# Ledger of designs, part 93: designed miniproteins, single chains, continued (3)

Each design is a single chain, and the fold is of that chain. pLDDT is the mean over its residues in the fold that is shown.

## One batch from the design tools (miniprotein)

Design m11230
Fold by ESMFold2-Fast:
Formats: sequence, structure tokens, C-alpha cells
Structure m11230 (fold): chain A 77 residues (1-77)
Amino acid sequence: SETLILFRATVVGGAVTMAERMLETRPDKKEQILAELDATIRDAKDVIARSTDPKVIAKAEETIKRAEELKAQVEAL
């Protein structure tokens, strides 16, 4: 349902925000942060594949972009 897809899009966005916070406070968790970001990117791609709502798709695409940017920052440490 659209409601469940929107909920999933919200949850994956929150996961990126939590990863950003963890990187700021616990940089020793680098490998865990990378694994969580990879899982979040996969989940966001699944949301895009299942949604027909342009707003939900745009939110998931922004989540992927944020996760990939954060992943590059973590890998550069």
C-alpha cells in the first residue's frame, strides 16, 4: 500500500540521520556505519521500485544521495 511505502521511505531516511549522528559521536564504528548505509541504500532502492508516487520516489532518491555522500566521507577517514 502507498501508506506502507511512505512509512518505509520515512524509516530509511531516519536510518541515514542516525548514521550521521553515530559518525559524529562514534567514528570508531566506521565498519558498522558503512554496513548500515549499504542496507539503507538497498532499502531505498526497493522503495523506488515499488512506489508510483513521485513525492515518495524523490524522498527515497534524496535518501540514497545522502547515504552515498556519507559513505564516501566515512571511507575517506
Scores: mean pLDDT 77

Design m11231
Fold by ESMFold2-Fast:
Structure m11231 (fold): chain A 87 residues (1-87)
Amino acid sequence: SAESEALRKKFEENATPELKEAIALVRAAVARIRAGGELSAEELRRALEAMYLISLEIAKIMNKDVSEVEEQYAAAMAELDKAAGLG
């Protein structure tokens, strides 16, 4: 909704420089994928790292368990490593 977009913008404006950089990186990656582009393994890894940082900050704000976020990130990185032949 427009209200959710306004709240998201306010959150982004008050974010730390590191969080703002992570948000910008994820946005760039998503925009490329939506345009039919492909991400390199390194670009995908950086996007996953940025997503992890964003997810941790959201979990803190929502008082959610961060261990689930950590497990999801570890699983995603392991799948990326398998796809790259780095097992």
Scores: mean pLDDT 73

Design m11232
Fold by ESMFold2-Fast:
Structure m11232 (fold): chain A 97 residues (1-97)
Amino acid sequence: SLGERLNQLFAEFVRLVEELRDDPALLEQARDRLLALLKEFGIPVNIPPDASPEEQISAMLALIGVRFFNLTDEAEKQELVRRLEALLAELRALAAA
């Protein structure tokens, strides 16, 4: 199901963030790209000024989960999952370089 795929992507994202602990610049890039995705989907983000990039990413993933479960249009759910999957793939490619 799309919900199961979303949960799998969240787990993979958390693992990527753990792997990026040695690259704070790439973690900030991951945060900024995820924030841009939330803005495109109209998801409001209130980020504490002292939150780490990891904490900000975790909070944004939770907001994506809330939006996904509140969406009624299957096509919009599919697009949200697809965009998150594409972002994860881009970040993995950057981490592997």
Scores: mean pLDDT 85

Design m11233
Fold by ESMFold2-Fast:
Structure m11233 (fold): chain A 109 residues (1-109)
Amino acid sequence: MKSEPIFNNRVYQVTLEGEITEEKLREFLRELFAKLKERGIKNVIIFVGKELEKYKDLIEEVAKENGIEVEVLPISLLTKLSEEEQIAFLMGHLLPDTAVIFLNAEFPL
C-alpha cells in the first residue's frame, strides 16, 4: 500500500499491492475514511481502476458507515477528457471539504 498526497493534501494517489480481497479493501477504506473525516473532509470522489469497479457498492457502504459522502467513478471517465478538461473537472470538484482519490488508477495529468 502506497499513498501520495498532491494538491495541498486533498488529492491522493493510492496503490493497493498484491491480491485485493473484499476484507483487505474494507479495512483499508475504514482507515482512510476515518483519517479524512478527522481532517474535516465530508465529500470524497474516488477514481477506480477497472479491477476495482466491482467494489463500487462496498466502497459506498464503508463511506456511509464513516459519515462520508462518496462518488465512485471509473478512471476511464477522466482519460476520455483532454488534459485541459481533466484539470477543469478536478478544479471544479475541489471544494474545501472535498478530497479526490485515485485508487489503483494512474493520475492522468
Scores: mean pLDDT 76

Design m11234
Fold by ESMFold2-Fast:
Structure m11234 (fold): chain A 73 residues (1-73)
Amino acid sequence: SPLEELMKEIEKIIDEEFAKSDDPDVALYNALVKIHELLEKAVAEGRITPEEAKLLQSKAHIYAVIKAEEKKA
């Protein structure tokens, strides 16, 4: 489904940004910006609804925060 494909892409973006930066707050910010741009494009292209984009943004935020906390440990 488009939601499953986008969620895999979101997780990849988060993992790549956290691999690129030693600063978890910088990695978090960069990941969330890229995810926002990805989801805005997906809505504009008709792949998902704005409501589905909001759900994916919430899931992405939770996943990214967990990654940031793990990197700080």
Scores: mean pLDDT 85

Design m11235
Fold by ESMFold2-Fast:
Structure m11235 (fold): chain A 111 residues (1-111)
Amino acid sequence: SKREKVLELLEEMLEALKEMLRLLKEHLDPLSRAVHLAESAVATVETAIRLLKAGRASLEQVAAMAENALALAKAALDEAKRAGLPEEVLKKLEENLKRIEEKVREIKEIA
């Protein structure tokens, strides 16, 4: 079903977001804006998954939450660049962001 496909895409998106958060936490101190933005993105997708599983959100609402999480992840990468993280770490963050962008695109096409 469309709902099952969106759920799979959200779970894949959550995996990429958690990897971004892990990388940020390894290289930045507590209270960094980048970490807080990435934590907010993770929480947004976890909430979208929970609401979708409970039948409490439409596919359109979940797509909007996924877009918001992508915006937070982009902001987290911009903050990581400003903080001067090593190029190898920034490359890994950019690779995970590209995966997130692709999942959001697919969710929007289904919704």
Scores: mean pLDDT 91

Design m11236
Fold by ESMFold2-Fast:
Structure m11236 (fold): chain A 97 residues (1-97)
Amino acid sequence: SYAAEQEATHGEGARRVAAGAPLTEEDQRALARILARSLLGLPQAEEEEREHALARLPGLAREAGLSEEAKELLLEELRRLGLPEELIERIRAALEA
């Protein structure tokens, strides 16, 4: 189940931040790639699920301490993985909120 894998990957980053561990540049890049993969199901999701995921994203990025460079890496990874540009712009807007 892809949804269960997405939730597991998503929760892993949040737990690391909750533990108060400092994120290295390598950790931030790894987290950006993990988050990108967790968002791959969004194009096939129902619009309500999409809106729900996007609403959670700014809080998760803030809690994870994602740098601006890591946010850009996340968006670039999503483009490489074939997400539609319309959805990438929605994700960018959510990260800026």
Scores: mean pLDDT 73

Design m11237
Fold by ESMFold2-Fast:
Structure m11237 (fold): chain A 78 residues (1-78)
Amino acid sequence: MAEEARRLTEEYLDLLDKLAGMDAEEAEALAKKHGDLPARLAEAVARGREAAEAAAEAIVERRPELDREEVLEALYAA
């Protein structure tokens, strides 16, 4: 459960990093190819607090400027 949420979060963060470096046309094509990834991540996080905590930890590891508690609160509210 938590491992699945963490893995999906890391995959999503990798996608966002790639999108940030692309032009709008390239970003749209890549986002369309991985269009179900945000939905799958949301489903995994919605399954429990431990999954949301694992996702928040993965996000903060990649984005240390983000507050872990704020990220966790946002994921739990979703």
Scores: mean pLDDT 71

Design m11238
Fold by ESMFold2-Fast:
Structure m11238 (fold): chain A 65 residues (1-65)
Amino acid sequence: SVADEVVEAVSARLPDEVAAFVRATYGIAKSHNLDPLEALRELAKTLPPEHAEIVLEAIRAAEAA
């Protein structure tokens, strides 16, 4: 899915610890029938600016398709 591609792209560009948080957030959102991209936007608010920018750019690219 588009959301899976966003998670893989973001995870490849982030430090392992942050990538683990992204994957965990995605998995939790998916298991609770929440919008995984919206969950990642909320996660981005808690990350350092440089990491948040990577997440938000990937989401914007996916939504602009």
Scores: mean pLDDT 79

Design m11239
Fold by ESMFold2-Fast:
Structure m11239 (fold): chain A 88 residues (1-88)
Amino acid sequence: VEELLRRAEEIAREIEYLAFDLGPGGSEEGREAFRREVEEKLREMERILEYARNVLHAPQEVIDRIEELIRRSRRAVEEALALTEKNS
């Protein structure tokens, strides 16, 4: 269980780092790479959530924490993409 939480937290940090690296004026190549990378990472977080819930029957606190990490990551992705698309 601890390993799953650590992995989910690590993935969330990676997504945040990718969003930071993209920046408000990220390149077209950077934006495409970002989209591909974060989609893959978000899918991995969803698989971790499913495993914790369905296989490990993890405590609700653990489930809630993973769900919150996924929500925060999705928001970070949305914000980063909005900034790079809105170029002046």
Scores: mean pLDDT 77

Design m11240
Fold by ESMFold2-Fast:
Structure m11240 (fold): chain A 94 residues (1-94)
Amino acid sequence: MKLSEEEKEALKKAEELIKKEGIKDEEIKKELKLLYLLYVGVKRIIEGVYSTISKKVKTEEELEELKKEKEEILKKAEEELKKAIEELLEKHKK
């Protein structure tokens, strides 16, 4: 697959964590890389959806509300990624 710049950066972060935690299990390595790539995809979808909706909005108040909703969803997605990484690392220790 053709990787974007964001996807390449995500994979580098995953590889750095793999080295830092001393992960030797190939399956855990693959799952960790997939989690980082999945987050990039989720972020891109959220940005795209809100970009499309914002073009249909005519008032400044509605635009501000959309911005707040987007920020909340992005924050929640980041928290879910961190939680998934922690659960995967815990599985590696078992």
Scores: mean pLDDT 79

Design m11241
Fold by ESMFold2-Fast:
Structure m11241 (fold): chain A 68 residues (1-68)
Amino acid sequence: VTEEIERAALRGASRLPAERVPALLEAAGQVVKAYREGDEEALAAALARMGEIDPETAAEIRAIVERA
């Protein structure tokens, strides 16, 4: 699951302008951390933040987390 999240974030980063990449990778790291800790509030917040950066990447990562 964490590997799938990281790969989805890297695919998203490859589609974004360089200035948006650090924020996307930071949000992806927060999703991974929240998922590993079982913190549902932090997970929802990280996914919402990612959706503000790139809704397509957020939707892909949300689907990965929901399937796990």
Scores: mean pLDDT 79

Design m11242
Fold by ESMFold2-Fast:
Structure m11242 (fold): chain A 63 residues (1-63)
Amino acid sequence: MIEVYLPSDIQVTIISKDASVEEIRALLDKIQALKAAGKSAEEIVAAIKEFAEKTGKLEVEVK
C-alpha cells in the first residue's frame, strides 16, 4: 500500500494487487513528473487511475 499526498488536501491510496516493483516505480516517477510540471491534483488523480486501469494490477482510492 502506498499513500500519495496531492495539492488541495487530496490523499490517494494505491493498493498493489499484483504489480511489480518496476511498475510501482514507473507510477511514482510519473506522479513526480506531473507534480513538477504543475499539474492539478485532479489531473494527477486521473493519470493514476488511467495507469491502474491499463495495468489491471492496481486499485486506487481517493480521500
Scores: mean pLDDT 76

Design m11243
Fold by ESMFold2-Fast:
Structure m11243 (fold): chain A 80 residues (1-80)
Amino acid sequence: LREKLAAAEARLAKTLEGVDTSAPTLSSLSEEKKKEVKKLLEEIARLRTEYLKSKASEEEAKEIEEKSKKILEEAVKAVE
């Protein structure tokens, strides 16, 4: 499960790499990138739910949630 989660996060990070997620003009993302980001966000959310159920330490769970929340919020703003 951790491997799948890490792979999905890496794909999301790679998709957003070179895109300034702090910039207000992420609306310039291609339609293909927007679809990929949405797909990865959904996959990551599912994998994180499974990971959190699997004896993750509170520290690890918080780190995953913090990363997910930040990436999700940035990506959702970017996709719009």
Scores: mean pLDDT 64

Design m11244
Fold by ESMFold2-Fast:
Structure m11244 (fold): chain A 80 residues (1-80)
Amino acid sequence: AEEKKEMARQLKEEAEQLKAQAPSLSPEQREQVIQGMQRAKQSLQKQADYAKSQGDEELAKLFEELAKQLEEFIEELKKL
């Protein structure tokens, strides 16, 4: 449980750092970042579904909120 919460925190920090660096990236590098974030989002959605199946609503909510934040970052990167 604690390891998964730490993973969620690290992914959020990495996503924020990538978003901050995005304006300095080439179009090709930006596309690679977007693809990476899309994979992370998919992983987080699967983790949220698993947490719900185990009755861990708090953990599920954390993963769902992080997945939504990644989706917002992806959309912002696409608009650059």
Scores: mean pLDDT 77

Design m11245
Fold by ESMFold2-Fast:
Structure m11245 (fold): chain A 99 residues (1-99)
Amino acid sequence: SLDELIERLVEMLREATKDPELKEAAKGSLVDLARQLGLPEEDIQRILAAFDAGNPEEAVRILREAAKRLGVSDEKLQTALENAIGRLELVKKVLEKKK
């Protein structure tokens, strides 16, 4: 479900804050996700600021509210979230092999 994907993204972002390389990868994933959804630069900056402040729940809330405001469908949001989560999982596996 969409809510399960949101919860999974928040958990992955929270874990990513513990590692500088994963944190940078997570920031890139959030930017790509927001741009894929057509979010304006101001929303992207707010999302990154919340994540940098150690609040992944707020970052995802801002992203979800912005997507809703722009009329993004649940199906499009779900697909974008699945892609972002998949990319972040791949980066995590690559970085874990390097450590």
Scores: mean pLDDT 84

Design m11246
Fold by ESMFold2-Fast:
Structure m11246 (fold): chain A 74 residues (1-74)
Amino acid sequence: MLTTEEFEASADASAEELAKRIEEKTGKKLTPFARRELELAQARVRAEHPGARVRVTAYISPLGRIVGVRVEPL
């Protein structure tokens, strides 16, 4: 079963800022796959919904790794 951690951010926040907040909230580092997902999702949301608020969801495996990230406009 995946555990999730969520927070709100600006669509204008950089992928680096979002990655740091995920690591701070979870105490876990992003896998290379999850970081790539974050970078692509951030770029899409910024392009499609500039200035919007977003919900960031980190998916944590049973072994305590961040295996996925979702970024959705609010």
Scores: mean pLDDT 83

Design m11247
Fold by ESMFold2-Fast:
Structure m11247 (fold): chain A 71 residues (1-71)
Amino acid sequence: MIIEHLKKAIEAVKAGDYDAAIEHLTQALLESAKAGLDETVEHLRRAIENVKAGDYDGAIEHIKEAIEAAK
């Protein structure tokens, strides 16, 4: 479930487990791409970039945008 992966990604970012966050975000990205959810895919791509850049607040913002777009 895309939204469930994204909720786990937020929890992982908040816990400082960035490897787990990237794993959950990547699973959600692949599922969103297969489903044709282009807006969700764009927010998830930005979230992954922000985690890698150390912008964890920006990452959480984009994950929340991805959740709303996936509804």
Scores: mean pLDDT 87

Design m11248
Fold by ESMFold2-Fast:
Structure m11248 (fold): chain A 64 residues (1-64)
Amino acid sequence: SEAERAAVAAEIGKVLNCIGDGIDVYIEALKAGKSRKEADEEAAKVFEECLKKAGLKGKNTVVR
């Protein structure tokens, strides 16, 4: 259905945005002189938090 297509498109858009946020944090961390491991951990945290806020990770958008 059109509604289902719109919902999937919105989720994909949010995932892509979260990936972008993670990449930005990773690059900034490396530029700041942090290790690859630290950059990876910071990028992963930002990505996970972004997905949680978007309702794509965990059950924060579903009735508990």
Scores: mean pLDDT 77

Design m11249
Fold by ESMFold2-Fast:
Structure m11249 (fold): chain A 75 residues (1-75)
Amino acid sequence: SMRELVREALRRFGRIGAELKDPQLAQEMSEEMSKLVEAPSLDGILRAFDKLASKSDEEIQKKLEEAREEVLRLA
């Protein structure tokens, strides 16, 4: 269900968020998570992962890309 996909995406973002060193990136992740709660969609989840990955260092980018693929597999 879409509710379960959003819940899984939020769990993945929360785990990666705990590892972030950049407070601006952490704030943007929180904003994207809030948008997914307000307006749940698969396209929204994938766009959030892609947007945050594009602003991240290689280590965090790889974690976001792996989490994106895992969420997409559940869809």
Scores: mean pLDDT 86

Design m11250
Fold by ESMFold2-Fast:
Structure m11250 (fold): chain A 76 residues (1-76)
Amino acid sequence: MEEYKRNVEIQYEFSLLMDEARARIDAARSREEVERVVEEFKKKIEELIKNSDEDTQKNIQTALRFFLESVDRRLA
């Protein structure tokens, strides 16, 4: 029960971080600003998931990969 609750909380925190990252990227005026935001949030997400279970880490890493691919497409 507690493990499940913790994983749900981590997923929720991840979604909040993604919303914040999107808002900051949308406000960014240069590629360098976008890259800086991406690097900041990658570090925050790595810290968030370091104590989560393997499945939660894999799911969040997959979602992060899709997000980064969408950012790269916007910059191309």
Scores: mean pLDDT 78

Design m11251
Fold by ESMFold2-Fast:
Structure m11251 (fold): chain A 69 residues (1-69)
Amino acid sequence: HMLSAEEILEILRKEIEEGNYDLVFKAFFALHVVSPEEALRFTLALYRGEVPDLSEEALEYLSWIVNNY
């Protein structure tokens, strides 16, 4: 019934690129529940500016979510 971490990461990327920020927040929360390790890895990649699949706008917004989650 729960999505895998890989599936959540795909949803997160897609929703960020589409600007669907409510789903981005939900996907990030789900990632923390399913795989805290993958959530931490993604968070660290954001801090390093290393998430190459995301636009600048998406990276800014995701940084905001991370800091307020």
Scores: mean pLDDT 69

Design m11252
Fold by ESMFold2-Fast:
Structure m11252 (fold): chain A 76 residues (1-76)
Amino acid sequence: SAAEEAKREEEIKRIMEVIRELEEDKDLAKALSDEDIEEFIKTLTRSAMSLAKTEEEKEKIKEEGEEALRKLKEVK
């Protein structure tokens, strides 16, 4: 249904928003180990990917997750 599709898209957006907030939180990036940051971002990215229905959508989510990891490592 349209409502179920909207809920799925909103959930993906919410997860990706959390990743972006973590990316911008330089204090959190300094407080956590590289391994903890990587595991946390990967877990969130995998959760968003599990909600994706198309290969294109999954690739976009994966790319955004990888970019967030790269930016967090650059801050540290």
Scores: mean pLDDT 78

Design m11253
Fold by ESMFold2-Fast:
Structure m11253 (fold): chain A 83 residues (1-83)
Amino acid sequence: SAEELRERMLELGKEAERLYKEARTLPPEVKAQVDELMREFQKLAGEAERAIRAGDLEKAEEYIRRGEEIIKEMQKLIEEAKK
C-alpha cells in the first residue's frame, strides 16, 4: 500500500541520516562520497513520493529499492573506512 511504501521510505531516510552523521568522523574523502550518496538518496526519496502521489506504486517500489542500494553503498564505504 501507499502507506507501507511511505513508512519504508521513512525508515530508509532515518538510516541514511544515521550513516551520514557517522561519516562526519571519517576522512574527508569518505565524507565527500557519503555526501554524494546522500544527495542521490534524497532525489530518489522525492521521486518515490511523487510516484506514490500519482498512484504508481510499482514505480515507487522501484525508487525505494534503488534507495536501499544507496544505503548499502553508504554502509560499505563506512565499514571500509573503519579498517
Scores: mean pLDDT 87

Design m11254
Fold by ESMFold2-Fast:
Structure m11254 (fold): chain A 70 residues (1-70)
Amino acid sequence: MPKIGEKVLVMLADSKNSLAVVATPISETKAKIEVYEDGKVSKEEIVDIDSNGIATFEYKGVKWSVAVKI
């Protein structure tokens, strides 16, 4: 249910790390993922959004999932 062009800020965390991610839906099936580490953009990627509104991407050898919803 995210709007096209609307930026969604998500904080992701594992046991050692936290990631700030900006997800911007570009269509119903595609999102731009911007990974921020220590306040700077570390990775940008366009990824598929699944039917549950989940986008999955790899960062530093780890797969992360982000809900592209408000």
Scores: mean pLDDT 71

Design m11255
Fold by ESMFold2-Fast:
Structure m11255 (fold): chain A 107 residues (1-107)
Amino acid sequence: MEELFEKAIELGKELEDWLESQKTGAGIMAAALVSAGVLSAVVIRLSAKRDPSMSEEEAAILGLEYIVKAVEQALELARKEMPEAVPKVEEVLEKLKQILEEAKKLS
């Protein structure tokens, strides 16, 4: 579980950096969406340590779902404003969805 979560955070951060490196308004906005998803995942995991009703595995899955949703939102923005970025965002989204499915099978 921990390795899958860390891999998803790394993929999200790499996508954020790549989108920001495009130096476009849409790229910066897409990077901000991805960043918000990654931050939400980290906050959810930290919150689980203070909530005895939520397991660390449940928090990790919820965090992964937030990252996937954020990258899906970035993909929709890319389709409208940055069509050349679409293949890269789709590739990262597919990898994140695979990580989420693997995490769900571990739980």
Scores: mean pLDDT 84

Design m11256
Fold by ESMFold2-Fast:
Structure m11256 (fold): chain A 55 residues (1-55)
Amino acid sequence: MPSPEEVLAELEARAEAQLARYRAEHPEVSDEQFEAALARTLEDIRRWVEEESRR
């Protein structure tokens, strides 16, 4: 079974890849908005992994 750290790393990498692809398809979205969205997504992922590891 993957550790919480492994799950977190995989989800973070996946989120970055998804956002990079979305940025390439939507150049009209500002870099500032992408950075804010990425930061929020990473916070949500970290929180979710923390809660799951306590289940």
Scores: mean pLDDT 77

Design m11257
Fold by ESMFold2-Fast:
Structure m11257 (fold): chain A 65 residues (1-65)
Amino acid sequence: SMEDEELLREAYRLVQQGNWKEAGELVKSTGLSIEEAARILSETLGLSMGTAKTVVALALHAADK
């Protein structure tokens, strides 16, 4: 839980800097579903679930390019 929170917080920092591919690779490393990762981001950073899901999905898409 704490490790997942730290990894997802770092992934969001990478997104804010335009590093979507690195963020997506970090999200993949957690093994969490989109829903699970989005929930942690929403709870930890105060993002809406819609915003969190969009961020996670776009980052994962960037990592798969």
Scores: mean pLDDT 85

Design m11258
Fold by ESMFold2-Fast:
Structure m11258 (fold): chain A 107 residues (1-107)
Amino acid sequence: MAEQEELVERAHRTAFTHYLERLRALGMEEEVAREVAELLGDAAGHLTAATLALLAGDEAAAQAHLAEAVRDAREALELAERAGAPEEALELLRGLEATAADLLAHG
């Protein structure tokens, strides 16, 4: 459990740092970029948890985590849209949401 929690936390941190820098570079306001990056970090954590659940043979837990990752990605997109984020940032977020939704539909 502790090792799995560490992997999930690292996935969150890595995605948060990467997307925060990228969203800032795409012209998103710092506070909005941070909130969106936190949601993308949560999504990455759930994708990691889904992978660990599949490795443990728990398909139901994996599907639940994939559903949460899709929810987090959609919330990130909706937050960015409400904040009037630049179109390039919205295109990135739409791509991430679509990818998460495809994983849920075909996993």
Scores: mean pLDDT 87

Design m11259
Fold by ESMFold2-Fast:
Structure m11259 (fold): chain A 70 residues (1-70)
Amino acid sequence: MKEVDLAEQAESLKESAIEHLKKGQIGAVETAIDMLEAMYRQALKGGNEEVAKHIKELIEELKELLEEAK
């Protein structure tokens, strides 16, 4: 249950970060990536590798979008 909540929160954070990116708010996107990295570490500590993998994929997607916005 906690792992499912974490994955859903990570998805919501990614969607929010994409909206901030569309508005040119780069700092908000960087903050979202930092928060996702904290969630990734939390998922690893909890032993849920599938949730950790999913969060890592969201981090990489946001990093790619941020680089394209340069």
Scores: mean pLDDT 80

Design m11260
Fold by ESMFold2-Fast:
Structure m11260 (fold): chain A 100 residues (1-100)
Amino acid sequence: SIDLAVALTTMMLTLAGMVFDAKIKNPKEGEKLAKIVQELSTELLKKLKEAKTEDEELDLLIEFNKEFQKKVNEVIKDEELLKKINQELNLQNEYLEELK
């Protein structure tokens, strides 16, 4: 649906913006974030191509947010960056829940 396409696009653009902001302020942590985003987004896109229903696509986006949140909290040491990422992921998850 158009709502899921908008959700995915907004999610990806927001993550890209966070990566660029982080690389400017803290290059080492920003590079770690960029690698996490690239790895998990590549896997998400592969799974989305195999999805047969809108519900399956939505579940994949929710799973992506959970795995991304887990991985950034394990790897990223910049507390301000982590707070910003967690706030955005919580907003994205709320939006995805509204699509049900």
Scores: mean pLDDT 82

Design m11261
Fold by ESMFold2-Fast:
Structure m11261 (fold): chain A 78 residues (1-78)
Amino acid sequence: MDIPLEEIPGVTKEQAEKLKKELGVETAEDFLRTHPGDLLKVEGFTQEEVDALYDAIAEKLGISRRELERRRIETEPK
């Protein structure tokens, strides 16, 4: 389901625009498919901010952080 990052409570419009501009990430699913190391390369992003974005997405999807992490792992190459 294509949920725009800017529609997720806790995600700012500036954060959503940076992700789109630097990594082409526009939706929650795109965010989950993106390697955490690439998220940390976004200007102004820290590990704490990336973790907060994962938490915000998990809350929006109505799932646990653990389930979100599982979904992320499933989208990475095995």
Scores: mean pLDDT 74

Design m11262
Fold by ESMFold2-Fast:
Parts: structure tokens; sequence; C-alpha cells
Structure m11262 (fold): chain A 89 residues (1-89)
């Protein structure tokens, strides 16, 4: 399952899978990235209950070196959505 929220030049993407590799995460980030937009991607491994963060901006893809828990990722996703609910730059 893929969920996507667009907030002007910022795009939040959440991909829920049973498992993923860093290569698959990079390929997906390249596919969803659009030039001129900052794309934050959370890959959620539903089996391991872990999430990998990937940031694609300015033609660069950055993978966070450590995974976070699914609970932590869900809290960040909700916080980001709430922050953009009131104002965009």
Amino acid sequence: MVEEWEYGNFVLVVKRVKSFTDEEALEFAREVYEEGKDTLIYFIDEEKKEARTVLARDGKILIAPNVVSTEEAEKFIESIRKAFETELK
C-alpha cells in the first residue's frame, strides 16, 4: 500500500510492505521523486515493525542510516501532516 500527501513543494509518501531492501527503497524513491519537490518517504516493514526514512531533494536521494520503529514513524507522519494542515510556505 502507498499513501501520498502533497503540500506545495513538499511530498510525504508512506509505503507499507512485508519487507524491503535498500535497493528497492532507492528505486522507489527515484520513481516517485519529481524535480523541484522535496519528497520524504517512509518505508514501513509491517513484518519487522520497522521503518526506513528516505529523503529525495535537489536531485539527491538520502537514506537514513538507521531504521526507526513503526510506532515512531507513524508519530512523525502524523506530526508532519498536522504541521502542514495550518500553513504552507
Scores: mean pLDDT 78

Design m11263
Fold by ESMFold2-Fast:
Structure m11263 (fold): chain A 100 residues (1-100)
Amino acid sequence: MEDEEKAKEAEELLKEQLPLAREEIKRWAENDPELMRQYQADAQAYLDSLGVGPDDEEKKKELLEELEKKAEEEYGKKFAEAVRRSAEAQLELAEELVRL
């Protein structure tokens, strides 16, 4: 109930911090070619495990919807929304790492 205000504040902080974290990861990858290859390999393995191609927007949407639906069945709607946001952020980060 009161947690809605905290969720909104956390979402604003996440929106502010997430671009900074992405820029930092990119900077680390550029300074360490071995680490970059490792991150790219891990990100590619993650995407491969999900069956998602680099530009497969429909499969990504379908996967996220299936994951949210499954989480909703197990834990309820609010938790499912959190699971979807987490999975979406992880997928987006993996795609960015593969493109580095």
Scores: mean pLDDT 65

Design m11264
Fold by ESMFold2-Fast:
Structure m11264 (fold): chain A 74 residues (1-74)
Amino acid sequence: KLQEALDELVAEMRARLEASGATNAKEGQAIADELRPEFVERLKKEYGLTDKQAEAVVRAAAARAINEVVSEKA
C-alpha cells in the first residue's frame, strides 16, 4: 500500500537526518533534497508509482521526517 511506502521512507529519511546532525528545518530540507532523486527512483521501481506519485510521497516523507527529527532535538 502507498501508506507503507510512505512509512518506510519516513523511517529511512529520519535515520539519514539524524546521522547528518540536522537540528532545524532548513538543514533537514537540504539533506532531503539530496536524497530525493534516489527515493523517487526507488518508489518507481519497487512500488510502480508514476513520477508525480513518487515525488508527492517523497515530499510528504521529507516533511514528516524533518518535523519528527527537529521536534526531538529542539
Scores: mean pLDDT 78

